Designed miniproteins, single chains, continued (4). Designs and how they scored, part 67

Each design is a single chain, and the fold is of that chain. pLDDT is the mean over its residues in the fold that is shown.

## One batch from the design tools (miniprotein)

Design m14316
Fold by ESMFold2-Fast:
Structure m14316 (fold): chain A 79 residues (1-79)
Amino acid sequence: EEEEKLKNLDGDAIVEFAKRLLELIKEKKYDEAIELIRKFLEAAGFSQEDIDAVIKDFEENVEEFKENLEEFLKNAEES
C-alpha cells in the first residue's frame, strides 16, 4: 500500500522533492530536511504513522538515505 502511494505521485514532484531533500542533507540542515519530508508525505496522503516511520528511518540512517536519494535521482533522470 505504501509502494502504491509512491507510484501515484507525480514523478516530477518526487524528483524535485528528492533534490531539495538531498541539498538539505548536504548542508547538514537536518531539522529542515525532516520538515520537508513531513510536509511532502502529508500532501501525498500518507498517514502520520507512515510519515513517522520515514522520519525515524531518516534520523537513524541519514548516510544511507542520502545514498538512496542520489541513486533515485540518477535513475529518475534516465526514465
Scores: mean pLDDT 75

Design m14317
Fold by ESMFold2-Fast:
Structure m14317 (fold): chain A 63 residues (1-63)
Amino acid sequence: ADEVARLPGEVQREIVEHARALGISGEETEAAVDEAFAAHPDGSAAELLEAIKALLDERAAAR
């Protein structure tokens, strides 16, 4: 929750839209965001967005 709030609103929206396009739940999306922040604690918004999108793509591919 707090990790998502650190990102710009446009990045938050892109994450939500990407997850929705892949059919990924809000719970799985939050888990992907938390994992990306844990892996990239000093990451830029762009790096975090790419990491989150990659994690969402991996979750979609596993289904």
Scores: mean pLDDT 78

Design m14318
Fold by ESMFold2-Fast:
Structure m14318 (fold): chain A 73 residues (1-73)
Amino acid sequence: DAVVAAIRAAGDAAVEALRAGDDAAFRAAMARLQALLRELAARVGAEAAEALLREAAAEMDERLAAAVAEREA
């Protein structure tokens, strides 16, 4: 699914921007991610979208936590 792939790519971009300390890039990536999530929810429903993204969301949370820890080191 092209939208799910785009969501994962936007999430990856947000994590990398956070690691790099690029606040503008992080904000842009998060805004894109939020828009894509709304698009997916509008297409398949919020519950189905959440189920499809459950693993990806958990993985992104872990990567964001690691990026924050690296920034604080």
Scores: mean pLDDT 76

Design m14319
Fold by ESMFold2-Fast:
Structure m14319 (fold): chain A 87 residues (1-87)
Amino acid sequence: GQALADALASLRRADGTFPVNESAKLISKATGVPLLEAGSVLSSRDKDGDGTVTAAQLAAAVRELALKAGMSAADAQALADAILARA
């Protein structure tokens, strides 16, 4: 989980947001969830359609995708918390 949190933190933009497409690719590679599904979950949280999500939206999306990938609720939450701590 730490490597994914570090990789996602490296995508952080100056305004504190994260790019949907690049974040979806990292999550897909780390979790094994299909890229289309990871992208769909992130895009559903991009309410403004600007191609970016906040740290909170990113953490929530990662938690959802990690649970779908078969991670425990505790491990998925720990990963989401690590993303927020690094944002």
Scores: mean pLDDT 82

Design m14320
Fold by ESMFold2-Fast:
Structure m14320 (fold): chain A 86 residues (1-86)
Amino acid sequence: MSIEEKIGAILRAIGLIFETELLIEKYKDSDPAAAAQLQAVLEKAKEALRLLVEALRTDDDELAKKGIELLDEAEAEFDAIKAQLG
């Protein structure tokens, strides 16, 4: 896995964290159930970011793959929740 691929995944994770936090703030009072589901996505995205940053520092491609897999899961869950809200 290239350094560029690892950096790209890190930027994706940062973007997802930011969007998820904004959506939690928007829905926390009007739809607390959706906000709780988004909190689970936020925790998963934060863990993906942690793994990806560690993988970049240690040059660990297997750790990067785990981070990307977790990020892909978090993005899919985010999109599913957003579709239910929209």
Scores: mean pLDDT 89

Design m14321
Fold by ESMFold2-Fast:
Structure m14321 (fold): chain A 66 residues (1-66)
Amino acid sequence: ELEKLRAELEKLGLSKETVNTIVQAVEMGGDPEAALEAARRLAGQKSDSQIAIEAVMAATRAALAK
């Protein structure tokens, strides 16, 4: 459920733009679990833009590996 993913990403303190970018990647076929795990690992350690890039790449990589 995309709303649950959005809520979890918002709890990490990410900007609305970053949350929307990650959710959109999952809507396009990315893996939601991989996206959320990458965001959780990087929250507070990297900029929002870097978190968005890494989460999108993780979601895409996990989806392709299935």
Scores: mean pLDDT 81

Design m14322
Fold by ESMFold2-Fast:
Structure m14322 (fold): chain A 75 residues (1-75)
Amino acid sequence: MSVEELLQAALDKAKEWGAEKYAEEFVEAMRAGDLKKALEAMAKTGEALLKAGASMADIQEFGDNAETAGRLLAA
């Protein structure tokens, strides 16, 4: 799976739970190579998902896609 596909999958999962704004910030930061901003946006997205009542599986799926995209961008 490409980095773009992983970032899109993470964004789509966040949209499902109304966390689109923070997920967009995360995707933008990842594309810019701003890892600090990406980590901050990822944390905000995860917190928004949790507050919206997202399952642990949905939160984990977002996290896994975000982490894999980060690893591929760092390679």
Scores: mean pLDDT 79

Design m14323
Fold by ESMFold2-Fast:
Parts: sequence; C-alpha cells; structure tokens
Structure m14323 (fold): chain A 84 residues (1-84)
Amino acid sequence: SELEKEIEENFEKLFSENEKEVLEALKKLLELYEKDPELTKKKLRELLMKDPISKLSKLRELVNSKNEEIKENALKLVEIIQSD
C-alpha cells in the first residue's frame, strides 16, 4: 500500500546524516502512526528486524541526541515500537 511505502521511506531516512531530514522523518512516522497505528507498528517492527543491530544502535543514538526535538520524537517512536 502507499502507506506502507511511506513508512518504509521515512524509516530509511532516520539513518541520514542530515538532522533536518531525520527530524522530518521522525515526525512523518508519528503522523503515519496516527493514521493507522497497527499497520505502522507492524511495519516498523518488520523493518527494524531486518537489521536489528545497526537499526537499534541508530535508534539509541537518536534517543540520546543533543537535539532535544530529535530526542523527544525518537523516544515517542521507540515507545510505539515497544508497545503491545
């Protein structure tokens, strides 16, 4: 679906070296979650599990970011991924 494609594209943008791109991708993923929580959560988990070592390392970096807005949005994304 178009929604699944947008989730995948924005998840990949989290791994950009450009902080503005990372922040916009985080915000977009949270918006996609509001539109379809179950599909977004499932797709994020599938994408994470394709390369869990590098992907978890990057998420850990984002939740410890010196950019407070990136940190706050990354914490929200991690909470979604960990939720039942």
Scores: mean pLDDT 87

Design m14324
Fold by ESMFold2-Fast:
Structure m14324 (fold): chain A 88 residues (1-88)
Amino acid sequence: MRRLYIIRAVAKNDGHLLKKGDEVVLVVDVDKGLVYVFRESELKDLLDPSQAVAVLQGKFESPEEALELAEKVLGVELEVVSVEEVEV
């Protein structure tokens, strides 16, 4: 079983790919070191990486560290609405 974290967030400022007020979904795969960034308005399947606006690769051990990586790479501050752990 692979553990994924689904983080729903809102962009607090304009960044490289996101604008202030954009609703986003982050799918965090800690074991693979991958963060998939989706626009909520464009998302149909959280497990389809082709729908991602960005795919980030890094080293992180927690969803909190993955969020910090995404904020740094995208140049945005994210207001977290929810965090869900899912087993796939």
Scores: mean pLDDT 78

Design m14325
Fold by ESMFold2-Fast:
Structure m14325 (fold): chain A 76 residues (1-76)
Amino acid sequence: FELSPEQEARVEEIAETYYTRYLAASDDEKMGVVLEAARELAELGREALEAVVAKYERGSTYREQFLYAVAQVALQ
């Protein structure tokens, strides 16, 4: 399963919004940001979440690693 261009755009929007908030958050607020991002990603559906995990499991940037972690949380 591959993400559609619209799903890719939504993943990028979520990453930009929540990764920025994550970096600005205090240590006790960071988990809340991850959980909010996971809720937003979960709305894309299970197949899209699995595609995000597959795409970003080899992620080399902190932002890509953030997306991988958020998608795994959303799948729980």
Scores: mean pLDDT 81

Design m14326
Fold by ESMFold2-Fast:
Structure m14326 (fold): chain A 87 residues (1-87)
Amino acid sequence: NLDEIINEDRENIIKVIGEDKYNKVKEVLTELNENSARKLKPETLVEVRRFIVGQMLTENPDYSVEKLTEVHGVGKATAEQIQKFLQ
């Protein structure tokens, strides 16, 4: 359930990155769920959220396709889709 994934740890995520950045994460996850050529597994969406939040906590976030494809279950097409929202 996408809503469960989006709202998982919502309070804790907002505390560390703020509501505006959390809304950006929500937009990325919604786009992946609705417009991906292949439906991603729930565990992959969780890992994508974790990756984006982790990058937002660094001084120099890396949203390159190369870095995004390190996320389990994320291929080049999915990585390019994520990058379009973040960079």
Scores: mean pLDDT 76

Design m14327
Fold by ESMFold2-Fast:
Structure m14327 (fold): chain A 101 residues (1-101)
Amino acid sequence: SSADDLREESEISRRTAEEVERLIEEGDTELAAESLLLSAGVYEAISKSTSDPEVSEAFRESSRSYREAAELARRGDGEGARETLLRNSELLDERARRVEE
């Protein structure tokens, strides 16, 4: 279901937040940013190809959040990058709940 897909993406965003913060703390800011931009590109591609409007909107939002997190990562803002991805996770969970109603 679209709700299950959105919950899976929420969990991925939460896990990515933890990994990105770790990479930035270790000084691998460019690797963190590159990884986030790769994910953003994948989310953008899926949002354009999916026929599910709820998945399309969610993945467009995720693409934006991941690009924002990449900019924060490049600046060495690990906390900002993490908070951006955690906020994306929360929005995906909220969207999943609305889809089930």
Scores: mean pLDDT 87

Design m14328
Fold by ESMFold2-Fast:
Parts: C-alpha cells; sequence; structure tokens
Structure m14328 (fold): chain A 85 residues (1-85)
C-alpha cells in the first residue's frame, strides 16, 4: 500500500532527526516494526503514531511531534477511506 511506504520513508527521516533522543528513536522503531508485521492494521498504526507524537511533544520536540501528528492523520484518513470502500 502506497501510504505504508510513505509512512516508512517519513519515519526514517524523523528517526535521523531524533538520533540524539533514544526514547523517541525506540518508539519510532516500534512503529516501523508494526508497519512491517501488520501493514494492514492502519488503525493501529495511526494510534501508535499519535502516541509517539504525544511522547515527542512531552519531551519538548514540537517539530517531530507535528510531523508525526500529520502522518497519523494521513493514516487515519486512509483507514476511513478503506472502511467506506
Amino acid sequence: MEIVERVKEKLRELREKAKDHPEIQAALDSVLARLDEHPEDLRGIAMDLYAVANLAKSAGHEEIAEELQKLADEVERAYREKQRA
């Protein structure tokens, strides 16, 4: 699914930006693992992305949090479109 590959690419970019923040890197690695194991679980992926966005925001990394929130919104939109189809 195109959305899954886009999310993986963006998570790799964010992981590089978070290289000095091991807790955020570990959380991003967990989402990447879910994308590899259960790419069909768009709802679960969106929820994980929202959780990592909240973690990043709580840690003071607003830019990373904003990008993760946007990715979560994109995945949730894809999930809703799949439910309608």
Scores: mean pLDDT 83

Design m14329
Fold by ESMFold2-Fast:
Structure m14329 (fold): chain A 74 residues (1-74)
Amino acid sequence: MEEEIERLLERARELAKEAESLEEISQELVSKLVAAFLLVVAAQVSKDEEERRLEIEAARELIEEAEELLEEQK
């Protein structure tokens, strides 16, 4: 679980770095990236294993959506 959180954080950082290289960033892309980071942080502090899993899955979905939006911006 910890290792999965680290992987999601790394993916989110890479996406944010790629987004910074664009002349214009969509509000939707920024919103999804921010929401993903918040969910990963929530997962790190969550005391309930099931809640933590749901937060990780939600973060993963948002990261995937952000990746798709980033490809459209390129």
Scores: mean pLDDT 77

Design m14330
Fold by ESMFold2-Fast:
Formats: structure tokens, sequence, C-alpha cells
Structure m14330 (fold): chain A 85 residues (1-85)
């Protein structure tokens, strides 16, 4: 059961990291449109709150939250870097 929960946590961290990266890339693309920029910032903030809630649940389940945070950050940063290249 714990190994399956760890795989689920990894999948959620990867998904959340990719989603945050997509929102950050879209934010850069719409920076000249104030209304679209504001809406995209609100979506990014909601995603970051959802990430924090996910990490709290992972910690309560006895999974290494630091490993999940590191995976999330790595996936996010790599996807943003590729989009900017």
Amino acid sequence: KKAELEKLAEGMAIYAGELEAELEVQLEKVKKDPEKYKKMQEKLELQQKARDGMLEMIKKAGIDVEDMRELYDKVRDEKIAKAKA
C-alpha cells in the first residue's frame, strides 16, 4: 500500500509541476494583455495553493514530502527552461 501511495504521490507531483510550468509559460505569453495576465496570475496562485495542500496530504500519509517537493520543482523548472529555449 505505501509503495502504491508513493507512486501516486510522484504522479501528482509530476502533474502539478507540469501544470505550474504551463501556467508560467502562458503568463509570459500574455504579459502585454493586462486582463489575460491577471486571470493567468490568479490561476497560477490557485495551482500553487493546490500544490501546498497536496504536499500537506503527502506528509500526513508518511511519504517524504521533501522528495516530492524536489521532484515537483525539478519537473516545473525543466519544462519552463525548455519552453524558454
Scores: mean pLDDT 82

Design m14331
Fold by ESMFold2-Fast:
Structure m14331 (fold): chain A 110 residues (1-110)
Amino acid sequence: SDEEAKKIIDEIIRVVDDYLKGNISREEAVQKMIELIVKLVELYKDDPEKAIEYLNEIGLRAVIIATFYNDYDVADLVQSIVFEAINGVKEGLSLEEIKARLQAEAERRL
């Protein structure tokens, strides 16, 4: 549902904000963000265009908050994870395959 998607998106942005404030580790932030992104993709498994729309919203909101903190590394990291999630949805990958790709992309950025 749109209401459930908005809650997931708000939770992802809260995770990014918590990391930027130093409240959680980078590893914890990445793990939580990937879990929430996969949950969002699962919610819209039958509507890939809507999944992509919400993934783009996550990327946009994360860039705005990261640039406010002058943390371009976090902006780049979140954008790369979102981009891989969008590509996985477009390719029709399984949730397991998408999760693995997001984990690999996050590890590449460390």
Scores: mean pLDDT 88

Design m14332
Fold by ESMFold2-Fast:
Structure m14332 (fold): chain A 97 residues (1-97)
Amino acid sequence: DIEKRKKALEESDAFVEKVREKMREALTSIPGINEAQADRAIDVVREVLYRFLLEGKPITKERLLPELEAALSTLPGVNKEQARKAAEIIVDILFEA
C-alpha cells in the first residue's frame, strides 16, 4: 500500500513542519530539555502521527497524549515528568494550530 504510506508521510510532515519552531521553543522551556532533545522529540511526534495516519487511527488529543508520553519517555536524558510535560505541550500546539 504505497499510496497510503506516501499520504501518511506527507500529512505527518505537514502537521509537524507547520508548528516545528513553536514546538521547539516550547519544549526548550522545559527544565532539562536542550535544543537537540527538542529536535529529537519533534522527530518522535512525526513518527507517532505517521503511525496514527497509516493505521487509520483518529487523531484526537485523548489518543495522542498517552502515545506521545510513552514515545517521548524512551528518549535518552528525558524523565517521565519531562515526557508528560512535553506531550501536553505538543498536543496543545497541534490542536490549536
Scores: mean pLDDT 81

Design m14333
Fold by ESMFold2-Fast:
Structure m14333 (fold): chain A 99 residues (1-99)
Amino acid sequence: MDNPLLALIEAGNAAYRGDVERAKELAEQVARINPKLALQFAKEAIDVGTPEQLHLAAAIAYELVKLGYGDEAKPVLERLAKSDDPEVRKMAEEALKLI
């Protein structure tokens, strides 16, 4: 049984520990199962604004674009493209090119 809420809690905990790779894997899984929940989580992660949360938001938004939710993800990606983190900015810019 897939539990998207539990996966997001685990993703948040992984990001808190600095395990960005695990956090991204879990968040991308949630984006495939529940795109609306993943989009809301990405918006909240940007508002928190830590490097780990910004990487998490970028991974979610990129996956949402690949799933056909580019219009909904675009405002999140435009905010991430202004990030001081070069990796976050690059991921956001690459995702925006797919829209």
Scores: mean pLDDT 79

Design m14334
Fold by ESMFold2-Fast:
Structure m14334 (fold): chain A 87 residues (1-87)
Amino acid sequence: MDEKLEKARKEAVKILEEILGISPEELKKRIGPVSYSALVDVIANYILGMDKSSVLFALDQLRRSAERAGDKEAVEAVEKIKEYIEK
């Protein structure tokens, strides 16, 4: 695996914990492993230099998927992350 990508994923996990105020294990339980992995990957790509508009587009797609699934915890997580990225 690319060493830069692994480092970015570790940093993304820390950022998610700081934004959401809950542990990675608890977040994964609340939103499921698929949504959790998608959020980690979006933030990791942002750290690696993906432009803000592409990151926000990916987050909007995740929010819409969570809304369709009725997953309120995942919707709330995505909205808090979008607020962090837009600052």
Scores: mean pLDDT 81

Design m14335
Fold by ESMFold2-Fast:
Parts: sequence; C-alpha cells; structure tokens
Structure m14335 (fold): chain A 93 residues (1-93)
Amino acid sequence: SKKEKIEEVKRLLEEVIEKLRAYAEKNKDEETLKLIEEALPDADALKRELPSLSEEEIERLKASLKWSLEVIDAKMESEEALLEKIAERREAA
C-alpha cells in the first residue's frame, strides 16, 4: 500500500543519513558531516511531502535510496579491505 511504501521510504532515508554520517565519522570527514547537518531540514521537509507524492514518485524515490545504500555499502567494504592491508604493511615494517 502507499502508506507502507511511505514508511519504507522514511526508513531508507534515515538509513542513508546514518550510514553517510557513520562513514564520514570513520574517515574524520568534517566537511561531509557539516553538509549532512545542513541537509537535515531538507530531509525533514521531504518526509512531510511524502503523503502528497504519487505512488510512482514514491517508488522512484525508494529505488533511488536503495541504490544510494548499495553504493555506500560497496564503498565501505572496499575501504575496510584497503585499511586492513595498510595496517598489515605497517606492522610488517
């Protein structure tokens, strides 16, 4: 239903924000953290507009957010592998 899709979009949006924040904190990327904080009012405005969107617009937004999560997860996995290799080399030196 549209209501279930809206709740799922809200959850995905929160998950994107939290993962981006965690990623930026892990990398000590203060610039990205600042941009996230500045974008929070816009994210809240989007959540308030969700009931007024069509089901097609909600599905499109859901697909976009899911894709964003996949990109973030892929980047985090690649970075963890890289950090592990760097740590191993430092211990060997």
Scores: mean pLDDT 77

Design m14336
Fold by ESMFold2-Fast:
Structure m14336 (fold): chain A 70 residues (1-70)
Amino acid sequence: SVEEILSREREEFLKMADELYKKALEAAQKGDKQTAVRYGIAAAIMYSAAGEPEKAREILKKVDEAIEKQ
């Protein structure tokens, strides 16, 4: 069904977003600001695609905060 397909696609986008966000925070911890920003933007795009634009905004703020605290 369309609902099953949309649910599966959303789950995949969320999984990709979580992995990219994790990589962004790890890069920020290592002082790699450029890599942190790139993964953060990629994660935000995936969260938005999953229907969670507010979470996309939140993770970008958290990535910026992690970079600034380094």
Scores: mean pLDDT 85

Design m14337
Fold by ESMFold2-Fast:
Structure m14337 (fold): chain A 97 residues (1-97)
Amino acid sequence: HPFDAHFGKLLRFAAKGKADEAENLILETAKQNGLTLSPAEIAEVLASVALIAAQMGFKEGALALINRAEQIAKDNNVSLSKSATALISQARSLAST
């Protein structure tokens, strides 16, 4: 599949607040490229997509993805990276305006 097709589908899930479907697409895309993502890496990718969704005006969808990223970190007892924390902070700020 073209790179743009996966990105478009991921943004569509984010815009609709379908955090579980967004997570599953991230995991499947990583697997197709021979990658296994850690829980912290999954959270960081979700945070990145949440920021893009917030920048596009999909505020509630962005918040759903932020909540899922934070839940993944909590459920797996892992610390979010500095990058993920910064992305979540920026996305939440944009989603709150």
Scores: mean pLDDT 83

Design m14338
Fold by ESMFold2-Fast:
Structure m14338 (fold): chain A 75 residues (1-75)
Amino acid sequence: GLEESAENIIKGLQSMAKLAVKLEKENKEEGEKAFETLKQMMENAERGFSENPELREKILKETEEFLEKSKKEME
């Protein structure tokens, strides 16, 4: 259902976040483009789950936490 859709979106966002962090270290321009794509994906998720604030918050928090963890792991 809707919760399963949210989990799939989180996985997609996490994959993009990991890619963006890796690309930024190797090529700043490609990394910036990947982060821009991630931002657009997150904005689309916020709009898609605007009527369900609990799932919206979960998507954003899990994506942000994964992004921060990915940045630290690649130091």
Scores: mean pLDDT 83

Design m14339
Fold by ESMFold2-Fast:
Structure m14339 (fold): chain A 99 residues (1-99)
Amino acid sequence: SAAEKAARAEKEARDQAIAEKMLPIFKELMKQMKEKVAEAVRAGEDERVTKMRVAEELQLELDKKRLQIETNSPELPSDEEVDAARRAESEAVEAKILG
């Protein structure tokens, strides 16, 4: 139907807009995380351990920013809101696999 085609086009446009907003955020966070790793290693931290920790911090920050954009929220989402979104995505993936 025309309505179904319009709804699909709106979703694709929204997904594209989110991706375009996320790209500069990703670049800025990547820059900050590289600087954090370099500074921590200079301070005597193990490079491998520091990179693993910083990668987890980067993923959480990216998930928070993406969720903020998706929900059009003026405030950065909490860790609990990110955990809830991750759980919902996991359940949605499981539902697609099972049925």
Scores: mean pLDDT 80

Design m14340
Fold by ESMFold2-Fast:
Structure m14340 (fold): chain A 97 residues (1-97)
Amino acid sequence: SHISLEEAEAFLARELPLALEYIRENVPPLEELEEILGPLLESVRRLLEEKAPRPLLLTALAQLRLLLEMLRLVGAPEEKIRELERAIEEVERLLEE
């Protein structure tokens, strides 16, 4: 359901700061985070290409920021961190339109 998805996305965006505290104690290993990174970046690319609705872009931004903090906590390679930072900048730029 489209409505249920939007409600879940809004809830996640509001709870992101609390989720970050939880993640500090339960961060997945680097290998698992790298497996998530590829599919997430591809999903974001599609949202940007299709000029997705603002709620979907905000949810993608929250997911990207959460993954960025997790990658920093596990000491991920700078190249992976930079890929994620670029994706965040592209989503933020589209949200400014």
Scores: mean pLDDT 75

Design m14341
Fold by ESMFold2-Fast:
Structure m14341 (fold): chain A 82 residues (1-82)
Amino acid sequence: VTVTAKVEGNIATVTVTGPLGTVIGKIDANTGEPLSSEVLGSKKTGAAITDAKEEGDKLTLTVQAFDENGNVLGEKKLVLPK
């Protein structure tokens, strides 16, 4: 599972690529609150933010990827500049 992020203003775009497809989510870069999600491919892969922490001038998000049965495929921490 590959997790990437880019920040544009106050919105972080997170892309999670797994064996069953790709999920693209938009997240508030200040809070980690999910704003939208889009599934590309099989629709059998999901993603969720399980933790969000402010560390000075950075926001650290913990993202988990799931299969269609709710099994965790991977976890990644993303560090986003404020």
Scores: mean pLDDT 67

Design m14342
Fold by ESMFold2-Fast:
Structure m14342 (fold): chain A 83 residues (1-83)
Amino acid sequence: KEGEELIKKGEAIIELTRRAAEEPNGNLVPRTEEEKYAVKVVEEAIEKARTVPGEEAALETAVGIPVKIGKELIEKGKEILEK
């Protein structure tokens, strides 16, 4: 239950990161509570990326940070469900 919620949050972060990469000028509109959290994480990563010099390094920051957070939440949720 808590584990399922963490998995959903992690999956939402990864999904919104994918949408932001496909539509870089698109508006990220959250449709669920998990997506609202994911939008915040993705927007903060994009804001940090704007301060990073170099287009490639900025992209790594904008995508890498939220994907890492999402994967960590999914792994943590799975560990809770296995116990």
Scores: mean pLDDT 77

Design m14343
Fold by ESMFold2-Fast:
Structure m14343 (fold): chain A 107 residues (1-107)
Amino acid sequence: MMEELIKKAKELLEEVKSLLSPEEQKELTEIVNSTIELAKKLKDESALQTLVRILERMKEALDALRQAEANNDAASAARYRLEIEANLGLLRMLLGVLKIIEENEKK
């Protein structure tokens, strides 16, 4: 299961990255790779499941954003941009929690 979740997270990362700015791509790549590394060290499959879920939500929001922009729906586009930012915040929180767990479990 863990290897399948890692593979899915990496696949979703590449899909999401293709729709983001270079600066956002760099930040997202660093967060996702660090989260995967820490989850592997901690043997935390639930952290990987959470990572995959957040990335799936980001992909859905990006796909919806593209549709809204194609339809000139500025209000929906703004909403989906906020949803993408919120999911990036959740990824930062997940990584932060895993860092705290790693630091405390091996003392």
Scores: mean pLDDT 84

Design m14344
Fold by ESMFold2-Fast:
Structure m14344 (fold): chain A 99 residues (1-99)
Amino acid sequence: SEEELKKKVEEAIKLAKEAIDAVLNNEPEEKIEELSEKLAELLKEMAENLSEEEFRKALIEFYRKLLEYLEEKYKETKDEFVKEAKKAIEEQIKKLEAL
């Protein structure tokens, strides 16, 4: 359902934000890996249960929300990791929108 999809996208955004915060706070590598694995599993579940078009739209929404968060974090931190992550996300959005 649309509501279930929205909840899954929101969960993915939350996990990605937590992973970004963990990196910025120099938290243990094991914690970052756990968050990244949970995010990857959720995105895989979405890919397997959605049409290609629904998954593409969900990924664009996910990346757009992450980009907003990264822009906020870059203004706060001026961190090179955030700058590189922002650039990578912008490129992914462009590729997905070109399909």
Scores: mean pLDDT 85

Design m14345
Fold by ESMFold2-Fast:
Structure m14345 (fold): chain A 74 residues (1-74)
Amino acid sequence: MEEALALHAELQALVAAGDLEAALALAEEATKSPDPLVRAVAYQAMAEIYAAQGDLEKALEYALKGAKALAEAE
């Protein structure tokens, strides 16, 4: 939980700074985490960034991956 919250805060800070490339790189690294909550946060962030960029196919793909990871954490 704490690791997932820390990742969410870091990703939000990068997005707020306009550093979407760094935010995507951090999220991609986090998808390799053994913690399903950390993976869920990472996939959700990627989905939101891709949606903001207009890549709706990737946004949906990563949103579904995030939902699956979150279900594994429940």
Scores: mean pLDDT 81

Design m14346
Fold by ESMFold2-Fast:
Structure m14346 (fold): chain A 91 residues (1-91)
Amino acid sequence: SKREAELAARYAAAGIIYTGAVFNAELGRLEDAVGDVRALLELARELREEGFEEEAREAVEMAKRALEVLEEAGADPEVLEELRREAEEVE
C-alpha cells in the first residue's frame, strides 16, 4: 500500500541519517552531526504520530547511539543534554 511504501521510505531515511550522523561525528563535523541527530528525532516523531511505534522507537535508539559517538567526539555537553531530553520525549 501507499502507507507501507511511505513507512519503508521513512525507515530507510532513518538508517541513512543515522549513518551520516556517526560519519560526521567521527570526522569532527560536530555541527553537521548534531543536525543529523535532530533530523532523526524529527523523523522518529513523525513515525510515532502516524502510529509506527516500533519504527519510531528504533529511530530514537539510533539517535541515542549517534549521541554517544558525538559525546566521544567532544560535542557540546549542553547540546547533547538537549538532544537526549528530546529523544526521551519522543520515546
Scores: mean pLDDT 85

Design m14347
Fold by ESMFold2-Fast:
Structure m14347 (fold): chain A 55 residues (1-55)
Amino acid sequence: SKKELSSLTEEEIDALVENFRAVIAPDMLAKGVPQAEIDRFVALLRAHLRRLQAE
């Protein structure tokens, strides 16, 4: 659709965010980023995508 984000379901947003975390988390952990910081970043990203979807 022309409004891709607004057409995403909550489950699709969660899947996108979890896929992103699965890709970046091992590299970030290897570089010394704490798990808590990764989790916080992922939570903020999810909240941002949810907000964009609501628009």
Scores: mean pLDDT 76

Design m14348
Fold by ESMFold2-Fast:
Structure m14348 (fold): chain A 64 residues (1-64)
Amino acid sequence: APVYRVTVTVTARDRATGEVRTFTSEPVLVRSGEEIVAVVQATIARLEAEGYEVLDAEALVEPA
């Protein structure tokens, strides 16, 4: 099965300060489109739990 390298980039606003920041994840190896979606959703949920309002999220998907 093919392996993909996924890097997630999220633009989010700090709810406490109003500062807009861009976060780039470490690359993650995945084997399916469902795993790509799961990685993106997990990254969004983590940032929201940390007090950020997610404005945009994108995934760069490359062959591994």
Scores: mean pLDDT 84

Design m14349
Fold by ESMFold2-Fast:
Structure m14349 (fold): chain A 70 residues (1-70)
Amino acid sequence: SSSVLTQLRELAEFARSLLQEGKVDAAIALFERGARRLGLSDEQIALGVALLRKQGPNLNVDALLAEIEA
């Protein structure tokens, strides 16, 4: 739903902020907990985590949302 996508965007932006501070483990843990609460599948969460690890502080939030929606 549109409200879930809005919350996922805010979650991804906060995770990116933590990655910009070098707090990789905190960013991953925050994203996993938040995405699970939003009802994302384990596969969707794993995809998001992989993108956070790959892109780090340069995380493209729009690309992450597009991958999760696919």
Scores: mean pLDDT 86

